# Designed miniproteins, single chains, continued (5): the designs that were tried, part 32

Each design is a single chain, and the fold is of that chain. pLDDT is the mean over its residues in the fold that is shown.

## One batch from the design tools (miniprotein)

Design m17085
Fold by ESMFold2-Fast:
Structure m17085 (fold): chain A 68 residues (1-68)
Amino acid sequence: DIEDSFIGLSDVELLKLALTLEPETLFSLKDKIIELLKKISESDKEKLRKITDPEEFRKFLEGLLKKL
C-alpha cells in the first residue's frame, strides 16, 4: 500500500516520496500526508487542508520541502 509506505518516514523523506506521485494520487492522500507531517506548523497544515486543487496542493508541498 502506498499509504503504508509513508509510515515511519521523516518529513523530508515523506515529502520526497509523495512528490513522486501523480497529482491526482497525491491529492487523494492529502489527509494522510497532513496527519503524518511532524515538523510543519499547524498554520501550514490548515492551509493544506483547505486546498481543493491537486496541482496547488503539489506546489505547496514542494514549497514546504524547500523550507526543511
Scores: mean pLDDT 82

Design m17086
Fold by ESMFold2-Fast:
Structure m17086 (fold): chain A 71 residues (1-71)
Amino acid sequence: MLDERVLRVIEERTREVGERENLSEEEVEELREEALEIAEKHEDPEEAIRAIELYLDIELGIRRIKKVVLE
């Protein structure tokens, strides 16, 4: 099982992102599941948290770029 601290970060950060970007509950669930999968690859809780933060930053950047570049 993931560290409680890591689980808390996932829940808080995905919720904040969902609120800021006006994502649906389904989209927030997808971000949460992806973050959990990423965290599971890291044995160190601090590394897991860092990886989650990086993932969310990259994902938001990619979504922004796709909307601008692919339109």
Scores: mean pLDDT 74

Design m17087
Fold by ESMFold2-Fast:
Structure m17087 (fold): chain A 62 residues (1-62)
Amino acid sequence: MSEEEARKALENAEKALELAEKTGDKVIAMATLHELRKLLPQLPEELKERAEELIKRAESLV
């Protein structure tokens, strides 16, 4: 995965979590958590920390 592609994927995940937080939709939170966990091993090292923070955020919504 390219760095640009990875950044775009994380931005999309962040927007999905914002929607889940705003609406209280646990299904969106669960789907986003699953996608973030799937992305984590494919990410550049510098983006893994950001992904881990988004994972923690998603886990708090489930």
Scores: mean pLDDT 82

Design m17088
Fold by ESMFold2-Fast:
Structure m17088 (fold): chain A 98 residues (1-98)
Amino acid sequence: AFPAVPVARVVIALPTAQDAVRLAQELDDLAIKEGLGAAAANRERSEVELYAPTVEAAVRMLEKALALAKEMGIEILDIRVAPSDPELAEAVAAFLAA
């Protein structure tokens, strides 16, 4: 359980629960391999949650998530950051604008 640990969290909305599960599994494997954090699927919402120890690691995980989604032919519907993390929100917005 990690409810009390401060982490950078990014949520990616996808068209189906199956897309969320597949993307989360591939991302979690990469996150473990590269020490970036973790990824989990929220099947109820068809979302992938990215958890990283830093803003930089979160942006790197998001970059990998977008690359994997493109490779898998999965459309990204939305990308959200917790409103309590303005530094992460700015970093994600800057990355997506580039």
Scores: mean pLDDT 79

Design m17089
Fold by ESMFold2-Fast:
Structure m17089 (fold): chain A 74 residues (1-74)
Amino acid sequence: STALVAVQNGDGPFVSTVVPLEDLQALLKELTGEEVPEEVLRTPGEYTLANGVKLAVLEDALRKSPLILLSIPE
């Protein structure tokens, strides 16, 4: 499975790309030190993770793929 992910570093702009969910899970583990299950990335909602990382999962009804907003503090 893939997701459309918009990533913000610090207070910078969001940059969007399509990534495999496995790659996003690997990034989140590197950033937070914790495993984020695929079910979380497929469940719409807002999540505050370790190290100030914020995750918002949205479902795009038109594309049938999850939209994910990821905010990473500096």
Scores: mean pLDDT 77

Design m17090
Fold by ESMFold2-Fast:
Structure m17090 (fold): chain A 55 residues (1-55)
Amino acid sequence: MEEEERLERAYRMVRGAYEGNAKIAGVPVDEALVEEAARRATELIDESQANADKL
């Protein structure tokens, strides 16, 4: 898959989870932290897949 599509999917997923938790905690959503978290999530997915390919 295209890296751009994968990052966008991760961003939407992380944003949704963060908005839900922020609503429960009564705090504002920090867009910069959401974007950073989505980028890191994409890196972890890539690393996890590379580890699976070693098996």
Scores: mean pLDDT 70

Design m17091
Fold by ESMFold2-Fast:
Structure m17091 (fold): chain A 79 residues (1-79)
Amino acid sequence: MIKEYKVVLPFEDLEEGKKKLKETIEEAKKEAEKSSKYELLESSFEETEEKAVATSKILDKETGTLYNVTLEAVTKEKA
């Protein structure tokens, strides 16, 4: 079974948001490596001028479920 999750994260400062997203993904990779339940199969991080996108494929070893997780850092519109 494959499940897809997409989360969009708005930031006032996009460059700081991109940095935080990258740090969050690096920490998540370390936690996945220590997990007996989850295996990180693939991870990618892409940056453009307007956004950053982190994608990960995570296998739940107990259920055989594959999770496709996408996190996007975007700019909040200024009031």
Scores: mean pLDDT 77

Design m17092
Fold by ESMFold2-Fast:
Structure m17092 (fold): chain A 86 residues (1-86)
Amino acid sequence: SADDKIKELNEEIVELLVKEEGADREEVLEHLERLIDYLKSLSVEELEQMIASLRERLAQETDEKARKLYEKMIEILEIILEEKKA
């Protein structure tokens, strides 16, 4: 399901930030879950604008860790957008 895919991507983002940047796992998870709930509340137009903005940032990003983070965030947004269009 879409929720299962989002859960997998959230866990990948958490592991990336905890393993590579030494961030607190519980704090990252809490913030990410709140962010996903917020993103699910956005309109199709707002989600499309956010995806476009993140893709533009990704195109200019040279740091591999930041690129992976942006790619995973875009993937989550695209899943949410597709569910809203269905």
Scores: mean pLDDT 81

Design m17093
Fold by ESMFold2-Fast:
Structure m17093 (fold): chain A 82 residues (1-82)
Amino acid sequence: QKKEILEAIEKAIEALKKALETGKLTPEEAEAVVQAMVLIGMEEEDARASVEWLNTSKNEELRKEAIENAIGNFKKAKEHLS
């Protein structure tokens, strides 16, 4: 349902914002981001690979940019669903 998708997106945005402050996603936060990516139309394999890269990348600048882009994509998806 629309409400469940919106709640999943909001949870993913919160997790990604925390990752900008802490430098990493916890396993629970990583899974929440993967699930939200799948709900907005990403293939599960691609979503998991993207989130794993965010947690394992040693390039802090690229990681920050990727997290900010993911937050932006989730915000656009939320606006489209609202």
Scores: mean pLDDT 82

Design m17094
Fold by ESMFold2-Fast:
Structure m17094 (fold): chain A 80 residues (1-80)
Amino acid sequence: LTKEQQEQAKKIIQGILEAMKSESVATVARDLGVSPATASRILNGEPIPLATRVRIYTAAARNFGLSDEQIEQIVQVLES
């Protein structure tokens, strides 16, 4: 990824987190296909396994209508 693509992906990740914080834990859990406990941990900024974090942010990005290319860039940033 270019530096600009990395910065854009980081901003998208932050935007997704802020958008999720405006929802209920139950809504986030349903929309992301995770347990309420996992959704609560994310919204509270608690550490979660990398594989779970990747899955959650990619699901949220799809729900926000991001392209497959943008989702791939987000995955690369999360795995770095």
Scores: mean pLDDT 75

Design m17095
Fold by ESMFold2-Fast:
Structure m17095 (fold): chain A 88 residues (1-88)
Amino acid sequence: SFAEKLLKDAEQTMENIREIAEELIKLDPSLKEYVDKLIKEAEEEYKKLLEAIKNGDLKGAVRSLMNIGAIEVGLAALLVSIKREKEK
């Protein structure tokens, strides 16, 4: 179902966030508090996505997935930036 695809996409995005976060903290441990805050925000959005799916609120589920995706993109961009700075 579409809801099942949204759930799988959200699970994959959450895993990507965790992997990017681990790499960021390894490269710059000073980012730990900032990264932990973003992981917590992603987990809150994931909880909203699960509740929206349970209630048949597909618009809410898509919104939460978009919010999780924005966090992933932001963390990935930060990771690329830090890697480029270290390769100078």
Scores: mean pLDDT 88

Design m17096
Fold by ESMFold2-Fast:
Structure m17096 (fold): chain A 62 residues (1-62)
Amino acid sequence: VVLTAEEQALLEKVVAFLKEQGYEPADATVQNLYAVLGDEVAKAVGTTQQEINKISAKALLL
């Protein structure tokens, strides 16, 4: 809810990518996936691992 429109669009792309890989986005495993698949996720959604980490902190880690 505190995400910008661009950050929310990026989060949706990350969630879609994780679902394609068979991971539950609401699961605590999402935190581990950002650590393990950060580069792959960033490449898949056309961003950097740093942007993924910032958005995950806002949306998933508070």
Scores: mean pLDDT 61

Design m17097
Fold by ESMFold2-Fast:
Structure m17097 (fold): chain A 92 residues (1-92)
Amino acid sequence: SEKERRLAEIDARIAELEKQRDYFLSKLSPEEQEEVRKEAERIRDAILSGEITVQQAVFEVYKWYQKDPVKGEVLALEVEIAVLEREKRALE
């Protein structure tokens, strides 16, 4: 079905984004990974709950890029993953 095809496309894209995320995470110390993980979880939950818009999440990520470009890249990938997970949940 069209729904099954779209779900498969979303899953494939999330898997690719997760590989990119893990690559950038591997450049960070364990302490920095924990910091970024907590921030990613906060932003993801806010997107999924509708507390913030995608544009607001992108602005939060931009502020992180100004402090640390690697952490900014991880958070940018996490925002893309969260948007795709939101679409996936709406289709299920």
Scores: mean pLDDT 87

Design m17098
Fold by ESMFold2-Fast:
Structure m17098 (fold): chain A 71 residues (1-71)
Amino acid sequence: FDERLRKIKELAKPKFEELNKKVKEELAEMDKNKEDSLENAIRFTAEALRQIGDILDEAIAEVRREEEEKR
């Protein structure tokens, strides 16, 4: 279990760092343009959460693929 979790973290970490930077940039841009900024921020947050799910799903699938190849 611990090794599988480690591999998932390694695969997801760079994608999470990229997503976090992108989220900060988009939020900063929305803050500069206050027009509908709150609703746009909420929508962007929902999309970011979906991307987090996708990153985790891809990392899990990659680890599973690697394990299947070893068996």
Scores: mean pLDDT 73

Design m17099
Fold by ESMFold2-Fast:
Structure m17099 (fold): chain A 65 residues (1-65)
Amino acid sequence: SVAAEVGTAIEIMGLAYEAGAAVERVEGRRFVIRLLDMSPEQAAELRRRLDELGRRTGFEIEIRD
């Protein structure tokens, strides 16, 4: 549903902003997120959470270093 898709988009953006990452591109269900100055541990945790969210929801999330 549209409401579920909006909720997922907000969750993806929230995870990125909390981690200090940049959202470079949003195109429907596709997100491009750039990792900024963060530790390898923080980067790994963000990657895990975004991968799980994408797998669960069908959203395509590309992560760039």
Scores: mean pLDDT 84

Design m17100
Fold by ESMFold2-Fast:
Structure m17100 (fold): chain A 69 residues (1-69)
Amino acid sequence: SAEVERYARALVERLGRETLAAFAAGLADKSLDTSPFPADAAVAWALVELEVPAELREAVLRKAVELSA
């Protein structure tokens, strides 16, 4: 979806590739569950600040991690 791509790109630009890569690595290390890493708070804040609709948040985050690679 073009909307998901737009939000994901904004998230990469807002947080940076290194932050998203660290978040993804932290999730993998924690068995992909809820991670208490500082990057989790930054990602949550950015999703709210960018006013990402709740139904798109998971898709946007997955696409942002992909774009950060």
Scores: mean pLDDT 74

Design m17101
Fold by ESMFold2-Fast:
Structure m17101 (fold): chain A 85 residues (1-85)
Amino acid sequence: SAAEVEALVAGLRRQAELFARVAELSTDPEASALAAEIAERLRAAAEEVAKLTDYEEALALAEEVARELEAAAARVAAAVRAEHA
């Protein structure tokens, strides 16, 4: 439904905002740069998902983006964890 697609878009936008905040707050320049790239990719993905009317197509695109960003997100998490070690 349109409401389910809207929920996916809202989720992607919230994740983009979180990574943008990590980019602003991180003292590690590599983690900051990666977080900013992830935020921008998630914003672009939200715009593409918002154009879709079929929930399954929207979900598939969101899942594809999540898989693509998995390694980069893990690197950001590891770098942030290392800052606090």
Scores: mean pLDDT 85

Design m17102
Fold by ESMFold2-Fast:
Structure m17102 (fold): chain A 84 residues (1-84)
Amino acid sequence: GPSGELVEEAIKKLEELLEKMKISEDVEPVELSEEDIEAIRNAESLEEIIGILVQQAQGLTDRNEIGGIVKAAIEVLREVAATF
């Protein structure tokens, strides 16, 4: 799985992305598939995490739906961080 440093960096970068996209605090995280959750938990780089999110956002045009995917990924990463 990812190192603690990678997890902390990924959370920070994704939170910065939510701010740049102007995603409201009221936007709820979406439910990710078990496959995507596992892929995020086993990612070895920030680029792999971003790649998973880009695949999930494929075909989406609503910024809030994309923001929900990003929030869901942050929750998965926070669960990983809690294991350290």
Scores: mean pLDDT 79

Design m17103
Fold by ESMFold2-Fast:
Structure m17103 (fold): chain A 57 residues (1-57)
Amino acid sequence: MSTDLLNQSNNLYNQSVNLYNQGRNAYNNGDYDTANVLYDQGNNLRDQSDTLGSQAA
């Protein structure tokens, strides 16, 4: 197991969760453009996290 890849994977996952929470807040406030950008960024970080997690195993 690569500790560096696992740590980076976990960091990206936590960042994606924060972006989803920010996106949900923006959506609830009617700021749909900001919500869409944040969701897209969150999805991108989640995909990167999953890739690094697979490499760490």
Scores: mean pLDDT 82

Design m17104
Fold by ESMFold2-Fast:
Structure m17104 (fold): chain A 77 residues (1-77)
Amino acid sequence: SVFEEVKKKLDELEKFIEENREKIKKGDPEALKELEKKLRDFDAFLQKAKPKLTPEQQKEIQKRVGKLQEKLKELLP
């Protein structure tokens, strides 16, 4: 399902951030470039997927995206 694909991509994005946490925190150019690309690709996929998600599924994804944004805010500066 589209919902499972969104969750899988979000899991992959979260895993990338965790595996590259120290590099992102240090401002490594390669890690930041890859992060930017992955965030952009995920946002594009999510925008295409949103109309196919139920309201409950949208809320779950929004909550997970919010937590991801909090993690990035703590890591980047």
Scores: mean pLDDT 85

Design m17105
Fold by ESMFold2-Fast:
Structure m17105 (fold): chain A 88 residues (1-88)
Amino acid sequence: MKEAEERLREILGETQARIRELAEQLAAGKISEREFLERIAEIAEETAEELERLAKEEKDEEAKAFLLKAAETARRDAEEARRLAAEA
């Protein structure tokens, strides 16, 4: 579990940094709200795919379940962001 938790923390940290950069671009008027949400959806989908890949390679059942749950959350976030982008 410790290694899976550390990997998840690293991946989520990178994801948060990318989202923050996009939020700064939105605040500066460099991108639209729709573009911001579309890019967030892409980042969340990429995060889910990376977590699913790690889960597939994981031999520990508890760690695998942990990573898959995190991936499911990221996929749900991506779907919500895409829905909001379509409405913006």
Scores: mean pLDDT 84

Design m17106
Fold by ESMFold2-Fast:
Structure m17106 (fold): chain A 79 residues (1-79)
Amino acid sequence: MVEEKLEKLEKRAEELLPAMVKYGLEELKADGIEVDEEELKEKAKKQVKGLLEAARKDPSLIPILEQTLKEAEALLKAA
């Protein structure tokens, strides 16, 4: 069921979000860009919610979101 898959993706995204935000902040600092952590976190949360809502209306986006989260997990594990 679409809802069950979306709940799993939401939980995985919530688990990855803090680490992804920190990774993004370190990348930006390396480029000499200073960004507020809380602002970046808020923007990331809004994007995740938007993508989940889009996937609820168009289930063909679910495999794309699953792949994106797998790539994010692999990136964080390697870093």
Scores: mean pLDDT 77

Design m17107
Fold by ESMFold2-Fast:
Order: sequence, then C-alpha cells, then structure tokens
Structure m17107 (fold): chain A 70 residues (1-70)
Amino acid sequence: DELEKAIELLKKKAKEAGLSEKVTEALVENLKAVAEMEGRAPSDEEIDTLVKQGKLGEAASAENRALRAA
C-alpha cells in the first residue's frame, strides 16, 4: 500500500523534525487529500515539503500568537 508507506514516512520525518502530534495529524490529512486528488501516493519530495511547511507554519503560528496576545 503506497499511501500507507507515505503516511509512515511522513510521521517518521515529522517526529524527527520535532512536530507536535496535532500538526502531524493535519499533515497526514493533507497527504491523504493530495493522494486522492492526484490518484497516486505523494513522492518523498512532496512529503519533505509537507513536513517543512508544517514546521515553518508551527513556528510562524507561535510567533504570531505571541505578537497578537492581549
């Protein structure tokens, strides 16, 4: 199952990148959506991009929330 292998690779890379379980779950949902839209499992490069985007998004969200705290 190519999708299952892609999900496991994404989870492994997300854990290595220090992403939270909530962010990892959101990335898995995005990966499944991409696979359904394209009719194929995402490539290793696409998985790396999702993990990098998740890490940047988490950092940016934390920073933005600190700046917007009343």
Scores: mean pLDDT 73

Design m17108
Fold by ESMFold2-Fast:
Parts: sequence; structure tokens; C-alpha cells
Structure m17108 (fold): chain A 90 residues (1-90)
Amino acid sequence: MEELSKKVRELRDEFVAKVQEKLREILGDPRVTPEVAEAILLAVMEGDKERVRALLEKYGIPVTDEQLDRLIAELKKIVDEYLKKLEELS
């Protein structure tokens, strides 16, 4: 149980970085910051596709419906892996 908070933080930072890279790959926009990536990760974990769109719009990042659907599919794979690793940490 010692260092659990540190491992949880390190795991979150790792997956925020993966989300940021995937966002940049699909959207091609330099405005994708770690803060945007963290907000998107949380929205995908909640299953809220409309919140993902709203967050991108808030940060001025244009997205098409096709890009959004592809992004959700790819990020859901990342989120599933993240949740499994969180369970392993207990």
C-alpha cells in the first residue's frame, strides 16, 4: 500500500501522455496540451462522447464527426488498459 498514490499518479501521467499523442496524431493540432489530454481521458472514462466534443470546441480544436468517432474508438482502448492497470494497483 505504500507508494500507491505515487504509482496512481505515474500511471495517470503515462496515460495522459498516450491520449495527448493520439489526439495530436488524429487531429494534427498543436493546441493539444497535457491539460486537454487529461480532460479528454476523464470524459472518455465517463462514456460521454458529447463532453469530448465540447472540450475540443472549448479549446478551439476543430473536429469532424468521423475524426471524433475514430478518436473515441482509439481512446476507449487506452482507457480500458488504464482501468485494468488501476485495478492491479488496487
Scores: mean pLDDT 78

Design m17109
Fold by ESMFold2-Fast:
Structure m17109 (fold): chain A 90 residues (1-90)
Amino acid sequence: DIRAELAKKIEKMAEENGARIASDDEVKKILGDQAKSVLDSRKKRQDRRQKIRDDLRDRLVSQGVDPSQADQIAQQQADEILTAETLKEL
């Protein structure tokens, strides 16, 4: 349990700092039966990031920003929001 919880926190911090995270196969190899919990957490974070990015992109496009630029800005802002949330949890 503590191993999976620690892995989730380290992986979340690594993602927010742009560091390489382990592949799904690497996580399965290292954590075995506990891998599902970590991978489910990863998917939840990715789904949340994508939703924030989509919402921000749509808002920027509606304000007249070019779709390509809006996507880049939305990605950066989504990363900043998630990094701020992660830092508050530390």
Scores: mean pLDDT 74

Design m17110
Fold by ESMFold2-Fast:
Structure m17110 (fold): chain A 82 residues (1-82)
Amino acid sequence: SLEEFQAELRAVRAEIEAEAAANPETPEEELAERLRERLLALVEKYAPEYAEAFREAFERMIAGEEVPEELKKKIQEALLKM
């Protein structure tokens, strides 16, 4: 459900923030990659049909590439379903 997804998303964000605070030497790129992996796991759990779209969007964002509008729409649809 959306509430369960939001609760786990909040927990993931808290864990990443705690990790950044505990190990400030960790590169921002590494923290972004870890956040991506955790978010993909949540998407696969709650909306597996959208996992590939989220993966492509995250990979492009981490690489500094623009995310296509079609992919953005798919992400928005997934979030509305969660």
Scores: mean pLDDT 72

Design m17111
Fold by ESMFold2-Fast:
Structure m17111 (fold): chain A 88 residues (1-88)
Amino acid sequence: SLSLGQQTTLQEVNLILNEMLKIAEEGVKNGKLEEAKKKIKELEKILQAGMDSIRGLLEAESPDFVKELEEKIKEALKKVEEILKKGE
C-alpha cells in the first residue's frame, strides 16, 4: 500500500506526463511542433523542480518508490520525444 504522499506524488506526476503526451500529439497533428516543444520544456522544468523539492522525503520513506518513479518519468519522456520526432 502506498502512503498518502506517494499516492499524491504519483497522481501529480501522471497528470504532468499525460499533459506532455497530449501536447506532443496535438503539436504533431496541428503542425505546431515548435510551440509544443516549448510547452513540454516548461512542464519538464516544473516536473524536475517538483521532484527535486520532495526527493529526500520520499527516498527516506522508500528508495525503491523513487527509483521506480524516476524510471517511469524517463520512459514517458522518451515516448514524448518519439512522438515529436514523428512530426518532423
Scores: mean pLDDT 85

Design m17112
Fold by ESMFold2-Fast:
Structure m17112 (fold): chain A 68 residues (1-68)
Amino acid sequence: SEEEIRRLVTEFGDHYGLSDEEKESLTRSLIAAKVPVSDLKEAVEKAMKSTGSREQRLVILGGAFERA
């Protein structure tokens, strides 16, 4: 659902310092791409477990877009 995607993006974004505008933009992109919530959850969990930079973690999350 849109609410579930928004919640996941908020949790990830708050943890990694994304602005409200960046979180909204990412949420809209994920909804438009019709990314499965299960794929997004997996990508967020992988990114949160990563010890890499914020940019590297965003690349992991971006992998979920390509599955749409």
Scores: mean pLDDT 71

Design m17113
Fold by ESMFold2-Fast:
Structure m17113 (fold): chain A 80 residues (1-80)
Amino acid sequence: MLEELARKKRAELVEYARRVGEEIKQSTPEEATKLFLEATKYAEEVMQSLVEAGVSGQLASAAAGEALRIVHEAMAEAAK
């Protein structure tokens, strides 16, 4: 049950991060920064909610970490 919750939330977060990442690449620097900060906050909130639900820190961190990596890569690409 908790592993299924973590897997579902990870998939949702990754899909969200991919959409936001594409938007970041097409945005102005100011809008890209706003999107990046909002996505980072959302990923942290999801990670915290998973930990509060009883998901292990490793699984919760993996879910948020993958989403954060995608958004960081999009910001780096937008800066080029």
Scores: mean pLDDT 82

Design m17114
Fold by ESMFold2-Fast:
Structure m17114 (fold): chain A 75 residues (1-75)
Amino acid sequence: SSEEFQKELEEIVKKSGTEEQLRRADRLAQERAEAAAADPRRTIEATAERLVEVLREAGLEELAEAIERKARALL
């Protein structure tokens, strides 16, 4: 069960907390990567948001707005 798994993780943390912290971080990174791969729409949204941010920082506001409109049309 998940409760038994949690107890086992707590026992491991008591023995070598640093190693278990790294394993948890790696698991979260993998879950995030899998979520992005499983949802193309979420990937498009995240990519569009990052591009808009970079373009606005560069002063290319008209291009940023064009990308926002295109992303909304695709979603």
Scores: mean pLDDT 65

Design m17115
Fold by ESMFold2-Fast:
Structure m17115 (fold): chain A 92 residues (1-92)
Amino acid sequence: SDEEKAATFLVDVLDLAKKLNLPRSELVKMIASGKLSPEIREKIREEIKEFFQLPADAPDERLRARLRAYLAAHLPDVSEAAIETVIANIIP
């Protein structure tokens, strides 16, 4: 799915499988489906903040905006709806 394409790209670019010590395929499925625990969701937010060099207290809307722009720039063939779904699954 487009959601799995966006999730795969995000997992790879942030090196989430290694950093969270979780299998890549399972992490992709969790992000694409939104079946993320609050603990895993928070760890992903921390990795997003680090990747974009944002302060620890950066508001969620700033994370969403930076992630949206980055995913749209690198995934032109992935639907905007799928990008928004993946973002909402991580940062509700």
Scores: mean pLDDT 88

Design m17116
Fold by ESMFold2-Fast:
Parts: structure tokens; sequence; C-alpha cells
Structure m17116 (fold): chain A 71 residues (1-71)
């Protein structure tokens, strides 16, 4: 699973965060409200994806850092 992979290697979690942020930024025509709404949708999807699978602190921190760095 994604959670197992990210928990095993925080570097992979960092890279996944960057990848997800870059997908969000590929929209060339958007307003700030639309971008914020999309970011909230992605955050909710991640919360559901980790349901029943625990993401450890190191992986969670690395993912967030990668996401912010690429956004």
Amino acid sequence: SLAEKLNADPQQAYQQGQKDAQKLKQITSFDPASLAAQAEKEAKALQEDTSGLHLNQAAADAYAEGYKAAL
C-alpha cells in the first residue's frame, strides 16, 4: 500500500508530496479560491487513504515538507 511504502522510507514520502503538489500546480488557468478548494480536496483524499493504515510521524512530516517545497 501507499502508506506502507511511505512509512518504510521517509524520502519516498517527501517525493510523493512533491509529486502531488506539482499535479496541483499543472493547472494553468485558476483563481486562488479554486486552488485552495483543490488543496482541501487533496488533503481529505489523503486522510481517507490513510484510514486503517497508520502513517508514522517521520513519513507524515516528510510528505508535508515535500508538498510545501513543491507548492
Scores: mean pLDDT 63

Design m17117
Fold by ESMFold2-Fast:
Structure m17117 (fold): chain A 80 residues (1-80)
Amino acid sequence: GPLVQEGLAAARAGDAEAGLEHLVRAAEEAKTPEDALAAGIGAGLAGIGLGVGKIANDPEFAARQVAAAAQAALEGKLKL
């Protein structure tokens, strides 16, 4: 969906927090349980990556992890 794509674009531009916010909104606004789950797992993984990046003082790592989570959600790779 457009929110996951916008989250990916924001994270690729180096804005990890904006990327995560877009993934959270994608999960909240999803029209199917499957889309909500994929975006929700993506947001969870992005949140972990952002947290690790902050602890390590590595904003580029944080942005890369959020981008990877958004890309995985977009490719339909995130499922339980």
Scores: mean pLDDT 83

Design m17118
Fold by ESMFold2-Fast:
Structure m17118 (fold): chain A 85 residues (1-85)
Amino acid sequence: SSLEEFLKELEELLEKIKKAKTDEELQKVLDELVLLLQKYYDEFPELVKYLKELFSSLGEDVTKENIIEVLEEFIEYVKKKLEQL
């Protein structure tokens, strides 16, 4: 399903974020995340909006660690939604 594909791509990006050792590498992966959200917006607009709201909750304290926590929480949320289908 498209939702399983979205989940897989999110998990792959999370691993890339964890492996990023420089701000340049981190920014490159965040750019990939933006493109991923654009790709899935038409199919899952509510999920994309929810992830954007989670990132907005970080305010000005956008650290690599906080980005990882937000993505992990979102991935678990998507997994629970997939289990209900």
Scores: mean pLDDT 83

Design m17119
Fold by ESMFold2-Fast:
Structure m17119 (fold): chain A 96 residues (1-96)
Amino acid sequence: MAELEAEIARVRDEVARYLEQKAEEFSDNPVAAEAMRKAAELVRAGHGFSVARQEAEKILEKGSPEAREKVQKALDEISQFADERERAALGRVLRA
Protein backbone atom coordinates (compact mmCIF):
# COMPACT_ATOMS: atom_id res chain seq x y z
CA MET A 1 0.00 0.00 0.00
CA ALA A 2 1.10 3.60 -0.64
CA GLU A 3 1.09 4.45 3.10
CA LEU A 4 4.69 5.74 3.07
CA GLU A 5 3.97 7.94 0.03
CA ALA A 6 0.89 9.36 1.82
CA GLU A 7 2.98 10.01 4.96
CA ILE A 8 5.69 11.80 2.92
CA ALA A 9 3.02 13.94 1.20
CA ARG A 10 1.52 14.84 4.59
CA VAL A 11 4.92 15.80 6.05
CA ARG A 12 5.63 17.93 2.96
CA ASP A 13 2.28 19.75 3.36
CA GLU A 14 2.92 20.29 7.10
CA VAL A 15 6.44 21.66 6.41
CA ALA A 16 5.14 24.02 3.69
CA ARG A 17 2.31 25.26 5.96
CA TYR A 18 4.77 25.92 8.78
CA LEU A 19 7.04 27.94 6.44
CA GLU A 20 4.02 29.90 5.11
CA GLN A 21 2.97 30.66 8.71
CA LYS A 22 6.51 31.88 9.49
CA ALA A 23 6.43 34.14 6.39
CA GLU A 24 3.27 35.80 7.80
CA GLU A 25 4.89 36.14 11.26
CA PHE A 26 7.93 37.80 9.61
CA SER A 27 5.80 40.23 7.53
CA ASP A 28 7.54 43.16 9.33
CA ASN A 29 10.86 41.96 7.86
CA PRO A 30 10.55 41.71 4.04
CA VAL A 31 13.75 39.67 3.46
CA ALA A 32 12.87 37.10 6.15
CA ALA A 33 9.30 36.83 4.82
CA GLU A 34 10.57 36.42 1.21
CA ALA A 35 13.00 33.67 2.29
CA MET A 36 10.23 31.75 4.11
CA ARG A 37 7.79 32.11 1.18
CA LYS A 38 10.43 30.86 -1.29
CA ALA A 39 11.22 27.87 0.94
CA ALA A 40 7.49 27.01 1.20
CA GLU A 41 7.07 27.29 -2.61
CA LEU A 42 9.98 24.91 -3.24
CA VAL A 43 8.73 22.37 -0.65
CA ARG A 44 5.24 22.42 -2.23
CA ALA A 45 6.86 21.94 -5.68
CA GLY A 46 8.54 18.76 -4.34
CA HIS A 47 12.16 19.97 -4.38
CA GLY A 48 12.73 18.87 -0.77
CA PHE A 49 13.74 20.80 2.34
CA SER A 50 17.49 20.82 1.60
CA VAL A 51 16.96 22.73 -1.69
CA ALA A 52 14.39 25.01 -0.02
CA ARG A 53 16.89 25.84 2.75
CA GLN A 54 19.66 26.67 0.24
CA GLU A 55 17.40 29.07 -1.70
CA ALA A 56 16.21 30.74 1.54
CA GLU A 57 19.86 31.22 2.60
CA LYS A 58 20.64 32.91 -0.76
CA ILE A 59 17.80 35.39 -0.14
CA LEU A 60 19.20 36.01 3.38
CA GLU A 61 22.48 37.29 1.87
CA LYS A 62 20.50 40.52 1.16
CA GLY A 63 19.14 40.62 4.71
CA SER A 64 20.01 42.24 8.01
CA PRO A 65 21.46 40.21 10.91
CA GLU A 66 17.93 40.20 12.42
CA ALA A 67 16.47 38.67 9.25
CA ARG A 68 19.18 35.97 9.21
CA GLU A 69 18.60 35.14 12.90
CA LYS A 70 14.81 34.83 12.46
CA VAL A 71 15.06 32.64 9.35
CA GLN A 72 17.87 30.42 10.70
CA LYS A 73 15.84 29.80 13.89
CA ALA A 74 12.75 28.87 11.82
CA LEU A 75 14.84 26.56 9.59
CA ASP A 76 16.37 24.86 12.65
CA GLU A 77 12.87 24.34 14.13
CA ILE A 78 11.57 22.82 10.89
CA SER A 79 14.65 20.55 10.65
CA GLN A 80 13.81 19.13 14.11
CA PHE A 81 10.15 18.72 13.04
CA ALA A 82 11.16 16.98 9.78
CA ASP A 83 13.45 14.55 11.65
CA GLU A 84 10.63 13.63 14.07
CA ARG A 85 8.12 13.04 11.26
CA GLU A 86 10.62 10.99 9.24
CA ARG A 87 11.22 8.71 12.26
CA ALA A 88 7.44 8.28 12.62
CA ALA A 89 7.07 7.35 8.94
CA LEU A 90 9.94 4.81 9.17
CA GLY A 91 8.37 3.30 12.30
CA ARG A 92 5.14 2.65 10.39
CA VAL A 93 7.03 0.92 7.55
CA LEU A 94 9.02 -1.26 9.98
CA ARG A 95 5.78 -2.43 11.67
CA ALA A 96 4.33 -3.53 8.30
Scores: mean pLDDT 72

Design m17120
Fold by ESMFold2-Fast:
Structure m17120 (fold): chain A 97 residues (1-97)
Amino acid sequence: MEKEKQEAAELLRRYADMAEASRTSGPEARKALAEHIAEELQKLAERFEGEPIAKMLEEGARLAQRAAESAGDEEKANELLEETARLLREAARALAE
């Protein structure tokens, strides 16, 4: 369980980095990236169902999905992706104990 949480923490940090990198990607790439992050976070939340971290992962998935829906609005999409990255880094710290 501890090793799985550590691996998940590293994965969440990677998704946070991808969300931040999306600021320079343009609207189509930003949408695709946000949709990918949302899907992966939803799968991860299902894996940790019943643990407090699952709620943070579901919240991250919702933020990433909203970013994808706002991909044509650069300012709003970047705000949501930045919030997603911050939440994912916090979730990674929580998983690392």
Scores: mean pLDDT 82

